# Ledger of designs, part 6: designed miniproteins, single chains, continued (2)

Each design is a single chain, and the fold is of that chain. pLDDT is the mean over its residues in the fold that is shown.

## One batch from the design tools (miniprotein)

Design m4173
Fold by ESMFold2-Fast:
Structure m4173 (fold): chain A 100 residues (1-100)
Amino acid sequence: SKEEEIKEIKKNVIDFLRSFLNLLAEKNLISEEDKKKGEELIAEFPKLSFDEALERTEKLLEEIIKNAPEEKKEEVKALKEEVLLVLETARKVIKEIEEK
């Protein structure tokens, strides 16, 4: 059931990221184009290793910050740090499960 535990963590991460994209849209912190890129990345998550998913998520978040209005960049940066902390925590949990 290691595979099942890892699948459940990945599903929870996908749900979290989808909620996060919706939050960014509601706060007007993300363009429609960048939101679409985020949705496309989330759709690819089942095909990616967790390391690949994390790297691609970080790159997308950097692009979102770059494209954000100047007055909102600090808010997006703070939210990026929160997301990366959640993803890094999930990565550590998956690693612990794999090492059992």
Scores: mean pLDDT 80

Design m4174
Fold by ESMFold2-Fast:
Structure m4174 (fold): chain A 102 residues (1-102)
Amino acid sequence: MKTRIEVVLGVLEGPTREVSVLGLAIDLETKEQIFEYLDLGVDIPLEELPEETIIEAMAEVFKKIAEKLGKKPEEITAVVDDNPLLIKAAEKAGMEVEIKPL
């Protein structure tokens, strides 16, 4: 009933101190690949960013993935690595979380 997607997110700091969140999602049924990114537009080093700011940015990427799938976040199960920030971000986006099996 719920759409299952596998999601990988990366947080990158560029040479100009631009921080971006990059996301790749794969629909586990259709095998459709979705790529999304979000530039935070901040000039603060990644190590000085609050955890909440990173979680909010990742949650926005999850929401954009849902939008591209034509689904509401609550209709999606996000299969993610056992990463606390990634889990919190998916839950904040309104998705059900499934941790990848060993």
Scores: mean pLDDT 78

Design m4175
Fold by ESMFold2-Fast:
Structure m4175 (fold): chain A 77 residues (1-77)
Amino acid sequence: MSLPAILRDVVGLHSGPGGSISLEQILTLLESLGYRLSEEERAALKTAFALADKDGDGYLTGEEIETLKALLPNVPE
């Protein structure tokens, strides 16, 4: 299963009404599911998160989460 698909599911489960998610929470959840991210994948996720985090508070809400999903690369196996 691709990283973007898992990340969308994980983010969706934790972004309820008034919900927010941090980069550290995303990384922890992926690792708990048995996904070991490469240095390149971690860098891409950090970059996408920073671009989606419009207010710079370190958390994504609503529209920022959708922006993150759109910025994730379609990584072919």
Scores: mean pLDDT 66

Design m4176
Fold by ESMFold2-Fast:
Structure m4176 (fold): chain A 87 residues (1-87)
Amino acid sequence: VLSRRQQAFSELLGRVYEILEEEYKRKKENPSISLEELRKRIEEKVQEAVEELARKYNLSPEEVAAARELAQAAVDWFIEELEKELK
């Protein structure tokens, strides 16, 4: 059985992947969207997801910080890979 923290982090990762998939599709359909705009939009949606999950699971400030680091690492890796693809 997953702990409450593990459940929160699993749900966060699922939401991050959904956000990344939607924004990747949007970028492919609208090539004029800059990577800077894409990153900003993703980071805003990810921040909203972290805040929602922090409320839902009553996460501590330390757990919220860890969740943000996890989500930010996924976003940074996605943008780096996308930049390589668009070369």
Scores: mean pLDDT 83

Design m4177
Fold by ESMFold2-Fast:
Structure m4177 (fold): chain A 77 residues (1-77)
Amino acid sequence: AIAPSDKDVADLEARIAEAEKTGSALEVAALYYELARAYLGQGDEAKAAEAFARSKEIADRAGIPLEEVERLAAQLP
């Protein structure tokens, strides 16, 4: 399998910035969750942990269960 590229990370960061302006907390949390998975695919555990922590913080603040974040993240392109 091909590991996620730097372009995939950049695309996710751009989508997060847009979702923060127009999207819901669930969408932002799901995008950070996918960003964490992209970093894990690159072998960067530290950046993955940071992205996952942000996803969890946003979800917790909005009262969104992790299962809903994971479900939406799995559906992201």
Scores: mean pLDDT 78

Design m4178
Fold by ESMFold2-Fast:
Structure m4178 (fold): chain A 71 residues (1-71)
Amino acid sequence: MEEAIITGVIGSGDIREKYSFLIGKTVKEAAEILKKRGETARIRPLSDELYALIVRDEKGNIVGVLIARLP
């Protein structure tokens, strides 16, 4: 799970641009970066190899979803 690689961003064009720099990072690295920005990521399994990370801002509002895949 923590080793899964971010492969995509789901959201508006602004959200995809804002979070595209996380593509290619591990879930662990992405979570650490988001935490430094005052954001959180909730992990939801989609399959044995595929995960959704629901990104929330400091106020708890969902701002986007990252898709991650096991290598």
Scores: mean pLDDT 82

Design m4179
Fold by ESMFold2-Fast:
Structure m4179 (fold): chain A 70 residues (1-70)
Amino acid sequence: SALSGAELALLVHLAREGDLEGARAAFDQIAAYASPANVRELALAGARAAEEAGHEELRDFFRARAQELA
C-alpha cells in the first residue's frame, strides 16, 4: 500500500527529535506491511531528517535500512 502522509510526518518528527527508540519502532511497524519501495523512501526521509537535526546514530540506522532495500 502507499505510504500515508501521517506515517511519514510521524517518522520525520521522531527523527528530528532524536527519539531513536520511537523512530525505530515506528519504522519497523510500517516496514512490516509497506512495499519495499515505500519503506526505502521512508528510510531516506528519516535519514535526511536525522542528519539535518544532528542525530548521527539515527541517521546511520536509516541509511543502513535504505541500503538493505536497494
Scores: mean pLDDT 83

Design m4180
Fold by ESMFold2-Fast:
Structure m4180 (fold): chain A 59 residues (1-59)
Amino acid sequence: SPLEERLAALRAQLEALYQRIKDLVDRGQLTPEILAELQAEIDALRAEILALQAELERA
């Protein structure tokens, strides 16, 4: 289903962002500016994932 494919893609993007944060922390390169940018991307992806999950469960 296109919704399931989109959900899988969004989950993969979210995992990549978490991995990037971990890598930046491990290297001591995480700044408040970078964290704020990554957090905004994470929040947007989480919102879209939750909305798509809700649509799949309501069907």
Scores: mean pLDDT 85

Design m4181
Fold by ESMFold2-Fast:
Parts: C-alpha cells; sequence; structure tokens
Structure m4181 (fold): chain A 70 residues (1-70)
C-alpha cells in the first residue's frame, strides 16, 4: 500500500515537473512523454503491478488536483 502510494505520488510530481519543463522550452513534448513512460514502466516492474494500474492511479490523482485548482 505505502509503496504504491509513494510511487503514484512520485509519478504525479514527475508529470507536473515534465509539463513545466515543456512550458519553459527545456524539453520537447516527445522527450517529456518518453521520460514519463520510462519512469512508469520502471515503477510497474519494481512494484510488480501492471502499467495500466499505475496509469489509472496517476490519472485519477491528476484529475483530482485539477478539480481542486478550479
Amino acid sequence: SSRLEQAVDQLVQLSQQLLEQVRQGKLTPEQAAQQFDDAIRQAARDLGVPVSTLERLVSDRLLELHRQQQ
């Protein structure tokens, strides 16, 4: 539980950092997508969970954060 929650938190933070770097012109959208894909696949391997599980949990958390900012 705690390891999965920590991984989701780290992936959410990475997603936000990568989006900010794209906005600042430090990364292309393709480079950001590749770095995120590499990170989520590694986390999935380390936790022994499907990539789709982490993708859903990250997406759900990002949507919740977006709603709180409105």
Scores: mean pLDDT 86

Design m4182
Fold by ESMFold2-Fast:
Structure m4182 (fold): chain A 115 residues (1-115)
Amino acid sequence: SEKRKKIVELIKEENKRLKEFVNQLADYYLSPETKEKVKKVVDEFSKKLDQLIEEAENMTPEELKEKYRKILKEFQDKILEIVSKEVDPATEIRIRILLKSFIDYVEKKLDEIIK
């Protein structure tokens, strides 16, 4: 499926970009201890995305989209849970907005592929 191939390509491109983005946020805003916790979550979600790509051949484009969306939301929730405990409220709001902006961009790209 051409749509499935495009979703897999998007997952690969955005996984790399998301990792770079979250690492930059961690370097700028977080303590070394909190940064280590965030990197562990990033590594766990990278593995989940690699598994999703491996299993993609057995999925419809719609199923692949929904599984990717679920993984992205779980990732966002885990990062924000760590951040909310470790940073000041103003920094938390900034990180929340930036992360939401990234996820919204990816969801827009997924919607364009499925159309």
Scores: mean pLDDT 84

Design m4183
Fold by ESMFold2-Fast:
Structure m4183 (fold): chain A 100 residues (1-100)
Amino acid sequence: MEEKRRLVGQIRVELYAAVVAGLLTEESLDKLLEAIEKFGNPELVEAFRRLREAVLQGKPLDEISRLIDELAELILKYMSVEEAQQLLDTIREILKEIES
């Protein structure tokens, strides 16, 4: 549980930093949605779709932060340590590609 909380905390920080840096584009969000869909959890997919829509619509940072927190809680609830690590690695790879 403690290792999973650390990974989920890192996912939250990466997503928040990406929002602030303007790295959550339609392209990066679509790639992240595809990655989340592969885990097969419909609540995670719906939470990410809401986050994607809010970012693309330019919603206030407070609302986006709340949606990131909701996604993080669902990751903690439904994903294994291995799945959370895979998601973190995928987020980092997608964001590095956009920064290039």
Scores: mean pLDDT 84

Design m4184
Fold by ESMFold2-Fast:
Order: structure tokens, then C-alpha cells, then sequence
Structure m4184 (fold): chain A 95 residues (1-95)
């Protein structure tokens, strides 16, 4: 169950990267946000509430960087870092 949701979050990260490569920044942000939400919800549903909070705290600076970005270039850079951190966390949890 938890592994299935983590795999889904990884698929969303991959789709977000594809959208970003195509220049569809809005779609990439939407997919990346969905990946983060899926990850945190999966941890809460698995009874790992403290870990879910720690993961949300780790992701918060990346979410803020995307929101604070003023240009498309800045948004792309912030989004790439967010996707990298999401993938890192998910892979750690799958190990």
C-alpha cells in the first residue's frame, strides 16, 4: 500500500519533468505539487505522522522558492530543485 503510493508519487515526478522539458511550466508545477501531496498523504495514511511532518518541512522551502520566483527561468530552476528533492525523499523511503 505505502509502496504503491510512493511509486505513484515517483511517476508524478517523472511526468512533471516531461512537462518541464516541453516548456509547460504550469503543468509541471501542478504535477510536482500533486507528487508532494501524494507523498505526504501516503505517510499519514501509513501511520507515519511524524515522518510526514518532517517531509512536509523539508519540502516547504522548495514550494516557497517556486511561489517567490518572478520569471519563467527562476520558476524552472526552483521546480528542478523541488523535483530532485522529491525524488531523493521517495527513493530513501523505498530503500
Amino acid sequence: KLKEELEKALELVEKAREALEKGDIDEAIKLATEAGVTLVKALVEAGKEELAREVAERLQPYVEAIADAKTEEEKKEALEKFLEELERIIKELLS
Scores: mean pLDDT 86

Design m4185
Fold by ESMFold2-Fast:
Structure m4185 (fold): chain A 59 residues (1-59)
Amino acid sequence: TEAQMQAILDAAMPKIKAAADQTYKDALAAGLPDSDAKKLGQQTYLQLAAQAAKEAAAA
């Protein structure tokens, strides 16, 4: 059901957000500008969210 898919996504969100935040911090530590670091973090978020959505839809 859609409710089951949403529950799977909601359960995955803390990990996805943590991974995106870590990507941002790693980029800053590597000397990238804040704008580029945010872009990388956003890319990580979207990639992991898309993966979680596919997994949720398959459940």
Scores: mean pLDDT 82

Design m4186
Fold by ESMFold2-Fast:
Structure m4186 (fold): chain A 67 residues (1-67)
Amino acid sequence: ATAVAEIPDLNVKGVGKDFGSAAASAMAMASTIAGPVTLIPLEQGEDTLVLRAVGEKAEGTVTVTKV
């Protein structure tokens, strides 16, 4: 299965084979915009993971969904 991680506030999208891979892809891109990023878990379900990404220069909500 494929997972997609989106951070609309940073205009970042990551794709991976699972939640972790998709989130890692999106976070790698986000860190080039916001600097070092801290992830705060907000919600975890079977098909959806919601995190808050907080960086020095920007922050946004990360939504990871299985496709």
Scores: mean pLDDT 77

Design m4187
Fold by ESMFold2-Fast:
Structure m4187 (fold): chain A 76 residues (1-76)
Amino acid sequence: MKYTVEDVKKALDEAIAKESDPQVRAALRETVDRAIAEGKTAEQILNELGRLASENPALKPALDLLFKELDKIVEE
């Protein structure tokens, strides 16, 4: 599958809307915003988020939601 930065942003917004923990929401938003500012591709941003979740398991449920939303957007 191929994702754009805009697809990642849309999936993040949906995942954050379903996440009740404001610290988890902030951490995900800041990570994505920083990676975009660094000029990273959608795939690189997703790799950074996956790495972050392996180091902080509290982020994993929100990331699982983000990946499910990405699948709905691209659906191939």
Scores: mean pLDDT 78

Design m4188
Fold by ESMFold2-Fast:
Structure m4188 (fold): chain A 89 residues (1-89)
Amino acid sequence: EREKRIEELEKRAKELEEEIKKNKTREKLLELIRTLLEILVLKDESLSEEEQERALEAIRRFVEAAKEVGLPLEELEKDREYLKEKLEK
């Protein structure tokens, strides 16, 4: 079931990335960031160090884009705390 959930989330993330290329909205960027974080959490035990770094870099890139469209920083603070915890492991 976890594998199926990861596949669904990865599909959703790709769809959101394509939509964001056409129209960068706060809602889509927030959903993409949350989707990528959920994928990272679900894969945590199976991710190599390199895969973890790539996932974190992608999330950081979309967080920067979200600031440009006025996404509330408070929504991203929990994501930042989670990422910091992951990097300190």
Scores: mean pLDDT 67

Design m4189
Fold by ESMFold2-Fast:
Structure m4189 (fold): chain A 72 residues (1-72)
Amino acid sequence: VEELEKQARELEAEGDKAAAEGNNVEAARLYRQSADLYTQAAYEALQKGNIEEAKRLVARAQEARAKAEALE
């Protein structure tokens, strides 16, 4: 869970940088990859019975997807 969340956060940060540089195609791609990793981390948290952590990670995935859609 922690490793997937860390990777998702790093991809989201790289997406933010790409968006700031006007590279919307790259930013959207990075945000989608980040959202996928947050979703996977949420699934792992849910399987461990950590509902609170899963909800937080789902919210992060939704935010990353929204960022990607805003650029498309």
Scores: mean pLDDT 83

Design m4190
Fold by ESMFold2-Fast:
Structure m4190 (fold): chain A 81 residues (1-81)
Amino acid sequence: SKVEKAKKIAEEVKKKLEKLPGIGKEAADALAEVVYNGLLLGLSPEETEKLVREMGKFLGLSEEAIKEAAKLAKEAVEKYK
């Protein structure tokens, strides 16, 4: 189903985010949730990337961590198409 595919992609994104320097489990969970909701709402890769950047800034992540997280989010949404 669409929901199961979105959940699987969000879980894969979460695992990749947890491996990035400066992103802990709590931040990875929050960012993966943004990706999951973006997929379910049919947001574009660019719209989801923007929301991940905004969430990363809110969480106090470094610019490098935000850049890598946003890239992963965009790629994940592109794969969902």
Scores: mean pLDDT 86

Design m4191
Fold by ESMFold2-Fast:
Structure m4191 (fold): chain A 92 residues (1-92)
Amino acid sequence: MIEVILTELEAAKKMYEEEKIDALVASISAYSVEDAYDAVKDAIKRAKEEGKKKVILGVSGSEEEREKYAEEAKKAAEEEGAEFKEEYISIK
């Protein structure tokens, strides 16, 4: 099963560097909230096609904006049969 992790954008970049082989990384904040759902679904499908087990989504912006992106990402993950997690990690 694919694991979808939503985290802060700089933390997502660091995770990509550490897990490059097994993870697909995307900046969800590059899309509008309405387009985020489709972008996350496409990322999950691409991860499945590439044999990757993780999708790491970087998000930035206000807490309210991040919550809207998280809602759309969770819907997309659930529809694609993936596990969704929010992991806001402190930046070093």
Scores: mean pLDDT 72

Design m4192
Fold by ESMFold2-Fast:
Structure m4192 (fold): chain A 66 residues (1-66)
Amino acid sequence: SKASREADIAGAGAAGAAAGGDRRGAQTFMKVLEKYGGEKAGRAAGEAALAGDAARASQFGTVASN
């Protein structure tokens, strides 16, 4: 579905942004992920990225995109 594809793209984007230290970019992708599904995992990834925990944010982003 379109929602699943948008969630997959947003999850991958959040993980990539977090790995690169882009906390604001990770938050933007997290909002898209929450909108199209994967709310808990995407939210956890976004919160970890905002806290500066890029490794945890990447792990949660990967889970959200699957």
Scores: mean pLDDT 62

Design m4193
Fold by ESMFold2-Fast:
Structure m4193 (fold): chain A 62 residues (1-62)
Amino acid sequence: YAALFARFDKDGDGVISYEELRAYLTEVEGFSDAAVDVVFRAMDRDGDGVIDFAEFERMLTT
């Protein structure tokens, strides 16, 4: 899962911002902004506006 997380964590700071996720999914995968928002909200369980590795890993293991 760390390799997948690294694709979104372009800054290498150990968290994924909304803009990093949006840029990847819209530019690479062709997702809509609405689809990115749904994915981000599902992963951001703490509601802090970023996705850390633990939140990302929990999303993948549930």
Scores: mean pLDDT 67

Design m4194
Fold by ESMFold2-Fast:
Structure m4194 (fold): chain A 68 residues (1-68)
Amino acid sequence: SLEERIEKISKEVEEIQKKIDADPNAPLYLENLVESAKKIVELAKETGNERYADVAEELVKIIKKQLE
């Protein structure tokens, strides 16, 4: 369901935020990408539109790749 997808994305975003917060050398663009993901997740919640969940999932994948 959309709610389950939103919960999963929100948890992944929280885990990413913790990794960034633990790294004093984390680049500012990663923080900006995480903030964008949070805003898109909020849009998914407010509109019920699965396309926002699709975009947030893709953005989380991009952020995770940058943390490798």
Scores: mean pLDDT 84

Design m4195
Fold by ESMFold2-Fast:
Structure m4195 (fold): chain A 80 residues (1-80)
Amino acid sequence: MDAILEELLARLRATPGVSDEAADAMVEEVRRLAESLEAGDWVGAEEAGKRLQGLLDQYPQARPHVEEALSRLAAELAAR
């Protein structure tokens, strides 16, 4: 998980039009989503997902990087 989130942060900060603050916020919501799913906290996962979607609506150029990270995190969760 941490390696995926560190790679996502680096990619988002390198993405044109994405501020460091927006990159940090997106990584935080991806972390919250993954941690909520691992804990079986579906309400927390839904709220993190809504906040993440709001950020991606503002920074659509970040969407492919976030979707790749979520896919990799889902694969790690499924392997547990």
Scores: mean pLDDT 84

Design m4196
Fold by ESMFold2-Fast:
Structure m4196 (fold): chain A 96 residues (1-96)
Amino acid sequence: PAVRGVLSDEQREYLRKLRRIIAKKLGISEEELTKEEESDRSYTEGSNALKLFQFLHGLEPDGILDDYAEFLLQMWQRDLGLKPDGIVDSETARAL
């Protein structure tokens, strides 16, 4: 299911708009981006969800989880009320 109770309606709308813009920049559909994230739950590095997160934070979207990218991911997860473990699980991927 979609993430509920951790994001406001405004935050969800903002993320949907960002996701659409990023999908266009990556040359993939918004639906394809979502499907790939759901399938990649066990792989943080190289995932589209991690690349999306890196792009949103002004980092190169290479899918490599360095110490700084992991720190930013943990902070972002904490702000959303998710477990701040630096792992892109299905809940983290849906929030992206």
Scores: mean pLDDT 59

Design m4197
Fold by ESMFold2-Fast:
Structure m4197 (fold): chain A 95 residues (1-95)
Amino acid sequence: SSDIEKIKEEILKLIDETKQQILNDPRLSQQQKDSVISLLDSYKEKIKNAKSIDEIENIIGDLGYDSLGLPGDARSLFDQLVVRMLQIIEDIKKS
């Protein structure tokens, strides 16, 4: 089905956009940026390897960034990432 391919494409693009926002955030140390980029790259690989929409939804639900010690505004970026990824899935399912 083309739906899983579209979901993966849009989610991977959104993760890449989030990576750029993190890299350009002056409030984050280089060590925090490196940790976040490693987490996001790990999630990109999980999304690429997912075989169903249910697997993608489970991967999104397991996005664990709380241990990274990010300031509130940077954590809000991850909260927005989760909401936007779930919205992509719902929009494509309705199409």
Scores: mean pLDDT 80

Design m4198
Fold by ESMFold2-Fast:
Structure m4198 (fold): chain A 94 residues (1-94)
Amino acid sequence: MELTFSFETLSDARAFADAIKTIAEQVGAEVEVEIDEKNNTVTITLRPRKASDEVTLAISVAEDGSITSVALSRQSADEDQKNAYAKIYVKTKP
């Protein structure tokens, strides 16, 4: 899955990218993050490390369109694996 987000500032784009990388490491998901410094965009490619796992990205947005938090959930179809969840609060504007 590939997702692209636009931000008003490069600082907000970098904060969002760093939050995504941090939560992906915490839940055991693979993430590729590309920052376009000219357009202040962040492109995210999310993959589960195991094909039987489901990875869900949840982004919380305030009424003004600013991103307030990002969360990743990893659920395993394998009963012997732990489910994982991580959330980081950030403040960015799209």
Scores: mean pLDDT 73

Design m4199
Fold by ESMFold2-Fast:
Structure m4199 (fold): chain A 69 residues (1-69)
Amino acid sequence: SALEEFEKLVKELVEKGAISEEEAKEMIEAARNKDGERLDRLLTRAYLNKPTEEVRKILERMGKAFKEL
């Protein structure tokens, strides 16, 4: 499902050091609530914390998964 894909991508962000476990919980909650504004803020913070091509690609995939929720 789109939610399962989203949760896997959130885990990858934690593994790459872009977000904390607490921020991961916040991202999943925002996705479950379809809170696009909260999610956008959290994704922006992840990129600012770890501005790499790998993180950027994960964030793009997360955005696509969120739109399918």
Scores: mean pLDDT 87

Design m4200
Fold by ESMFold2-Fast:
Structure m4200 (fold): chain A 76 residues (1-76)
Amino acid sequence: TEYRFGILLELTDDGYIDVYLVLLQTDENGNTTIVERRLLGRLPAIPDSVETTARLREIFQRADELAQQLLEELNK
């Protein structure tokens, strides 16, 4: 079994993009499934460059925190 992190983007009906950290599990047959999903933050669907840059920085920081938490859970 192999684990990988990914980012999932979901368009919302209220004009935002939800950004998720996903934990992917690949089985012995090479099939990959999402086993965990954590919300990192929201971006406006029509991004302003300054706001988008600030939000992306926050999202990457949050992704590191959540990735560490998920790795701790997998090692227990």
Scores: mean pLDDT 75

Design m4201
Fold by ESMFold2-Fast:
Structure m4201 (fold): chain A 94 residues (1-94)
Amino acid sequence: SSQEELVEKAKELAEELARLVLEGAPESEIGRVALEFLDIAKQLSEEAREKVIEYLEELKREIVEKLGADNPAAQRAVLVLDRLIQEIKNLPEP
């Protein structure tokens, strides 16, 4: 249950991060939420990290489907989510 709670928290933070980027929030706010996300991510098991990565990939797809691939805000949100995926993959084993 604690791993399930952390996965849900990571998903909530990822959704908040995507929203902030789409709304044009300051880089400082985006960075703060990204750091909170990565702090949760480092506490996840390998299997839980993979579930979060799958969710981030789905969020990227949904953003592009809703706003269009040529939308600059959607492109920026996708780049931010891609960076989070790469950061998770580069974390040391839990």
Scores: mean pLDDT 88

Design m4202
Fold by ESMFold2-Fast:
Structure m4202 (fold): chain A 81 residues (1-81)
Amino acid sequence: SSALREEILAEARRRAEEIRAEAERQGFPDLGRKMEASLLAAVEAHLAANPDASREEALAYVDTLVALARAELREVVAERA
């Protein structure tokens, strides 16, 4: 449904903005911008490819992408420490 799609995209935008802000605070603004854009593009593509996905399935996909982005950021930060 359009309502579900808007809900998932709103959550994805919030979480992408949080990742971008975290990356910028750690000194990686270009990485943060790339992570935000990639996460949003991946979520939009997933929703387009899976129109019958449940709320739980769509949110699990967003959670997976956020976890991967946070793991990448942690590795980059650790390499600089």
Scores: mean pLDDT 87

Design m4203
Fold by ESMFold2-Fast:
Structure m4203 (fold): chain A 90 residues (1-90)
Amino acid sequence: MKIELSADEVKAGEPLTVKVIPEDENDKIVKVSVGYDEITPLPYIEKKSENEFVVYPNITEKDVKATVRVYVERNGKIIIKSKEVLITTK
């Protein structure tokens, strides 16, 4: 599977679109998560379709690299793929 982000950098509070491109017809997207530093609460994630999600990054004290993780079920196994995005305060 491939993760496509609407941008490599996003301002806190602005929407980031996450598209998941399956590489196999049997791929099922089960979860999308975004990890920040230990202090920043988890962002709101809205499911728009089976393969499109919108993330609203929380405001941080400084620019932070967040990790977008996509969990896909393929033939009963969970495959995790990740991609980094920069969250800016400006």
Scores: mean pLDDT 76

Design m4204
Fold by ESMFold2-Fast:
Structure m4204 (fold): chain A 120 residues (1-120)
Amino acid sequence: MEEEKEKLQRENVRTYLAAALGALVFLIEGGTGEEAQDIIDASLKYLEKGDPQKAVDAAVEKARELGREKSAEAIRHAYEGNLDEAEKIFDELIKNNDVPDSVVEAARAALAGLRRLYEE
């Protein structure tokens, strides 16, 4: 049905942005770009199949497998709409790390996108 398709598309975008935010948090903690991409790729595998819940679970498990619990928590909070908690994780990591402006801008864009999706 059209409503089910629209809901799935919104859930897919939310899941993708949550995984992307988690990957950026992973980079801020000193993770590699290759490992951060693995978090996104784990999500995309299930998003391509139309399974946003499995996509979230895969991204969270990949972040944990790579030893980054804060990245995993950021993915979960972002997906569940707890955006203030996801932002707190991001802001605390920025305070403690020398982070490139491009990474900060990307994370803020992902958070803004998520906030927009949860307001609609």
Scores: mean pLDDT 79

Design m4205
Fold by ESMFold2-Fast:
Structure m4205 (fold): chain A 91 residues (1-91)
Amino acid sequence: MTVEEALRKAIEAIEAGKYAEAAEYLQRAIDEAGPNKHLAEAAKLAREMAEKGKATPEQKAQIYRRIAEAARELGLEELAERAEELAREYE
């Protein structure tokens, strides 16, 4: 799985309320891309959402902001824009 594919699937999982799957995809993105602080924080947030079985709008805004920053650093501009749009919806 590519980093781009993993991040796209993580966003899909978050939107579907499947936070455990989102955490797994974010971990796969870390495994493929190497250490990245934004992906690490996004994975941590997804795990917290999975443990609670729900997410607040603030948590969704934060996780999408982290995904957008990581995507930008990795040159994945379309994913970065998508994640930024989603973050704005929850702010």
Scores: mean pLDDT 87

Design m4206
Fold by ESMFold2-Fast:
Structure m4206 (fold): chain A 92 residues (1-92)
Amino acid sequence: SSAVKMLEEAARLAEEVAKQSSPEVSKTLQVAASMLRAAALADPKDASVLARGAAMLLDQAAEQAKDDPELTKKLEEVAEKAKKAADELEKK
């Protein structure tokens, strides 16, 4: 599904951003990426909850990285992708 593809892409992007982040931000992003990977394998109801949780962690990571505008922008883009995937999973 398009939602599963978005979840997998968001997880990959979170993992890539983690490589260029501080240890604290990297740890938060690794948890978010794991949740997105789990969401891609879950049923749509559980997947939407996991994707929303991952988006919250990505927003938290963006706040932690606010002194790095480029990193913050990348994290905001990943969070929006996770939210978009959750929205698609919640459609009737």
Scores: mean pLDDT 85

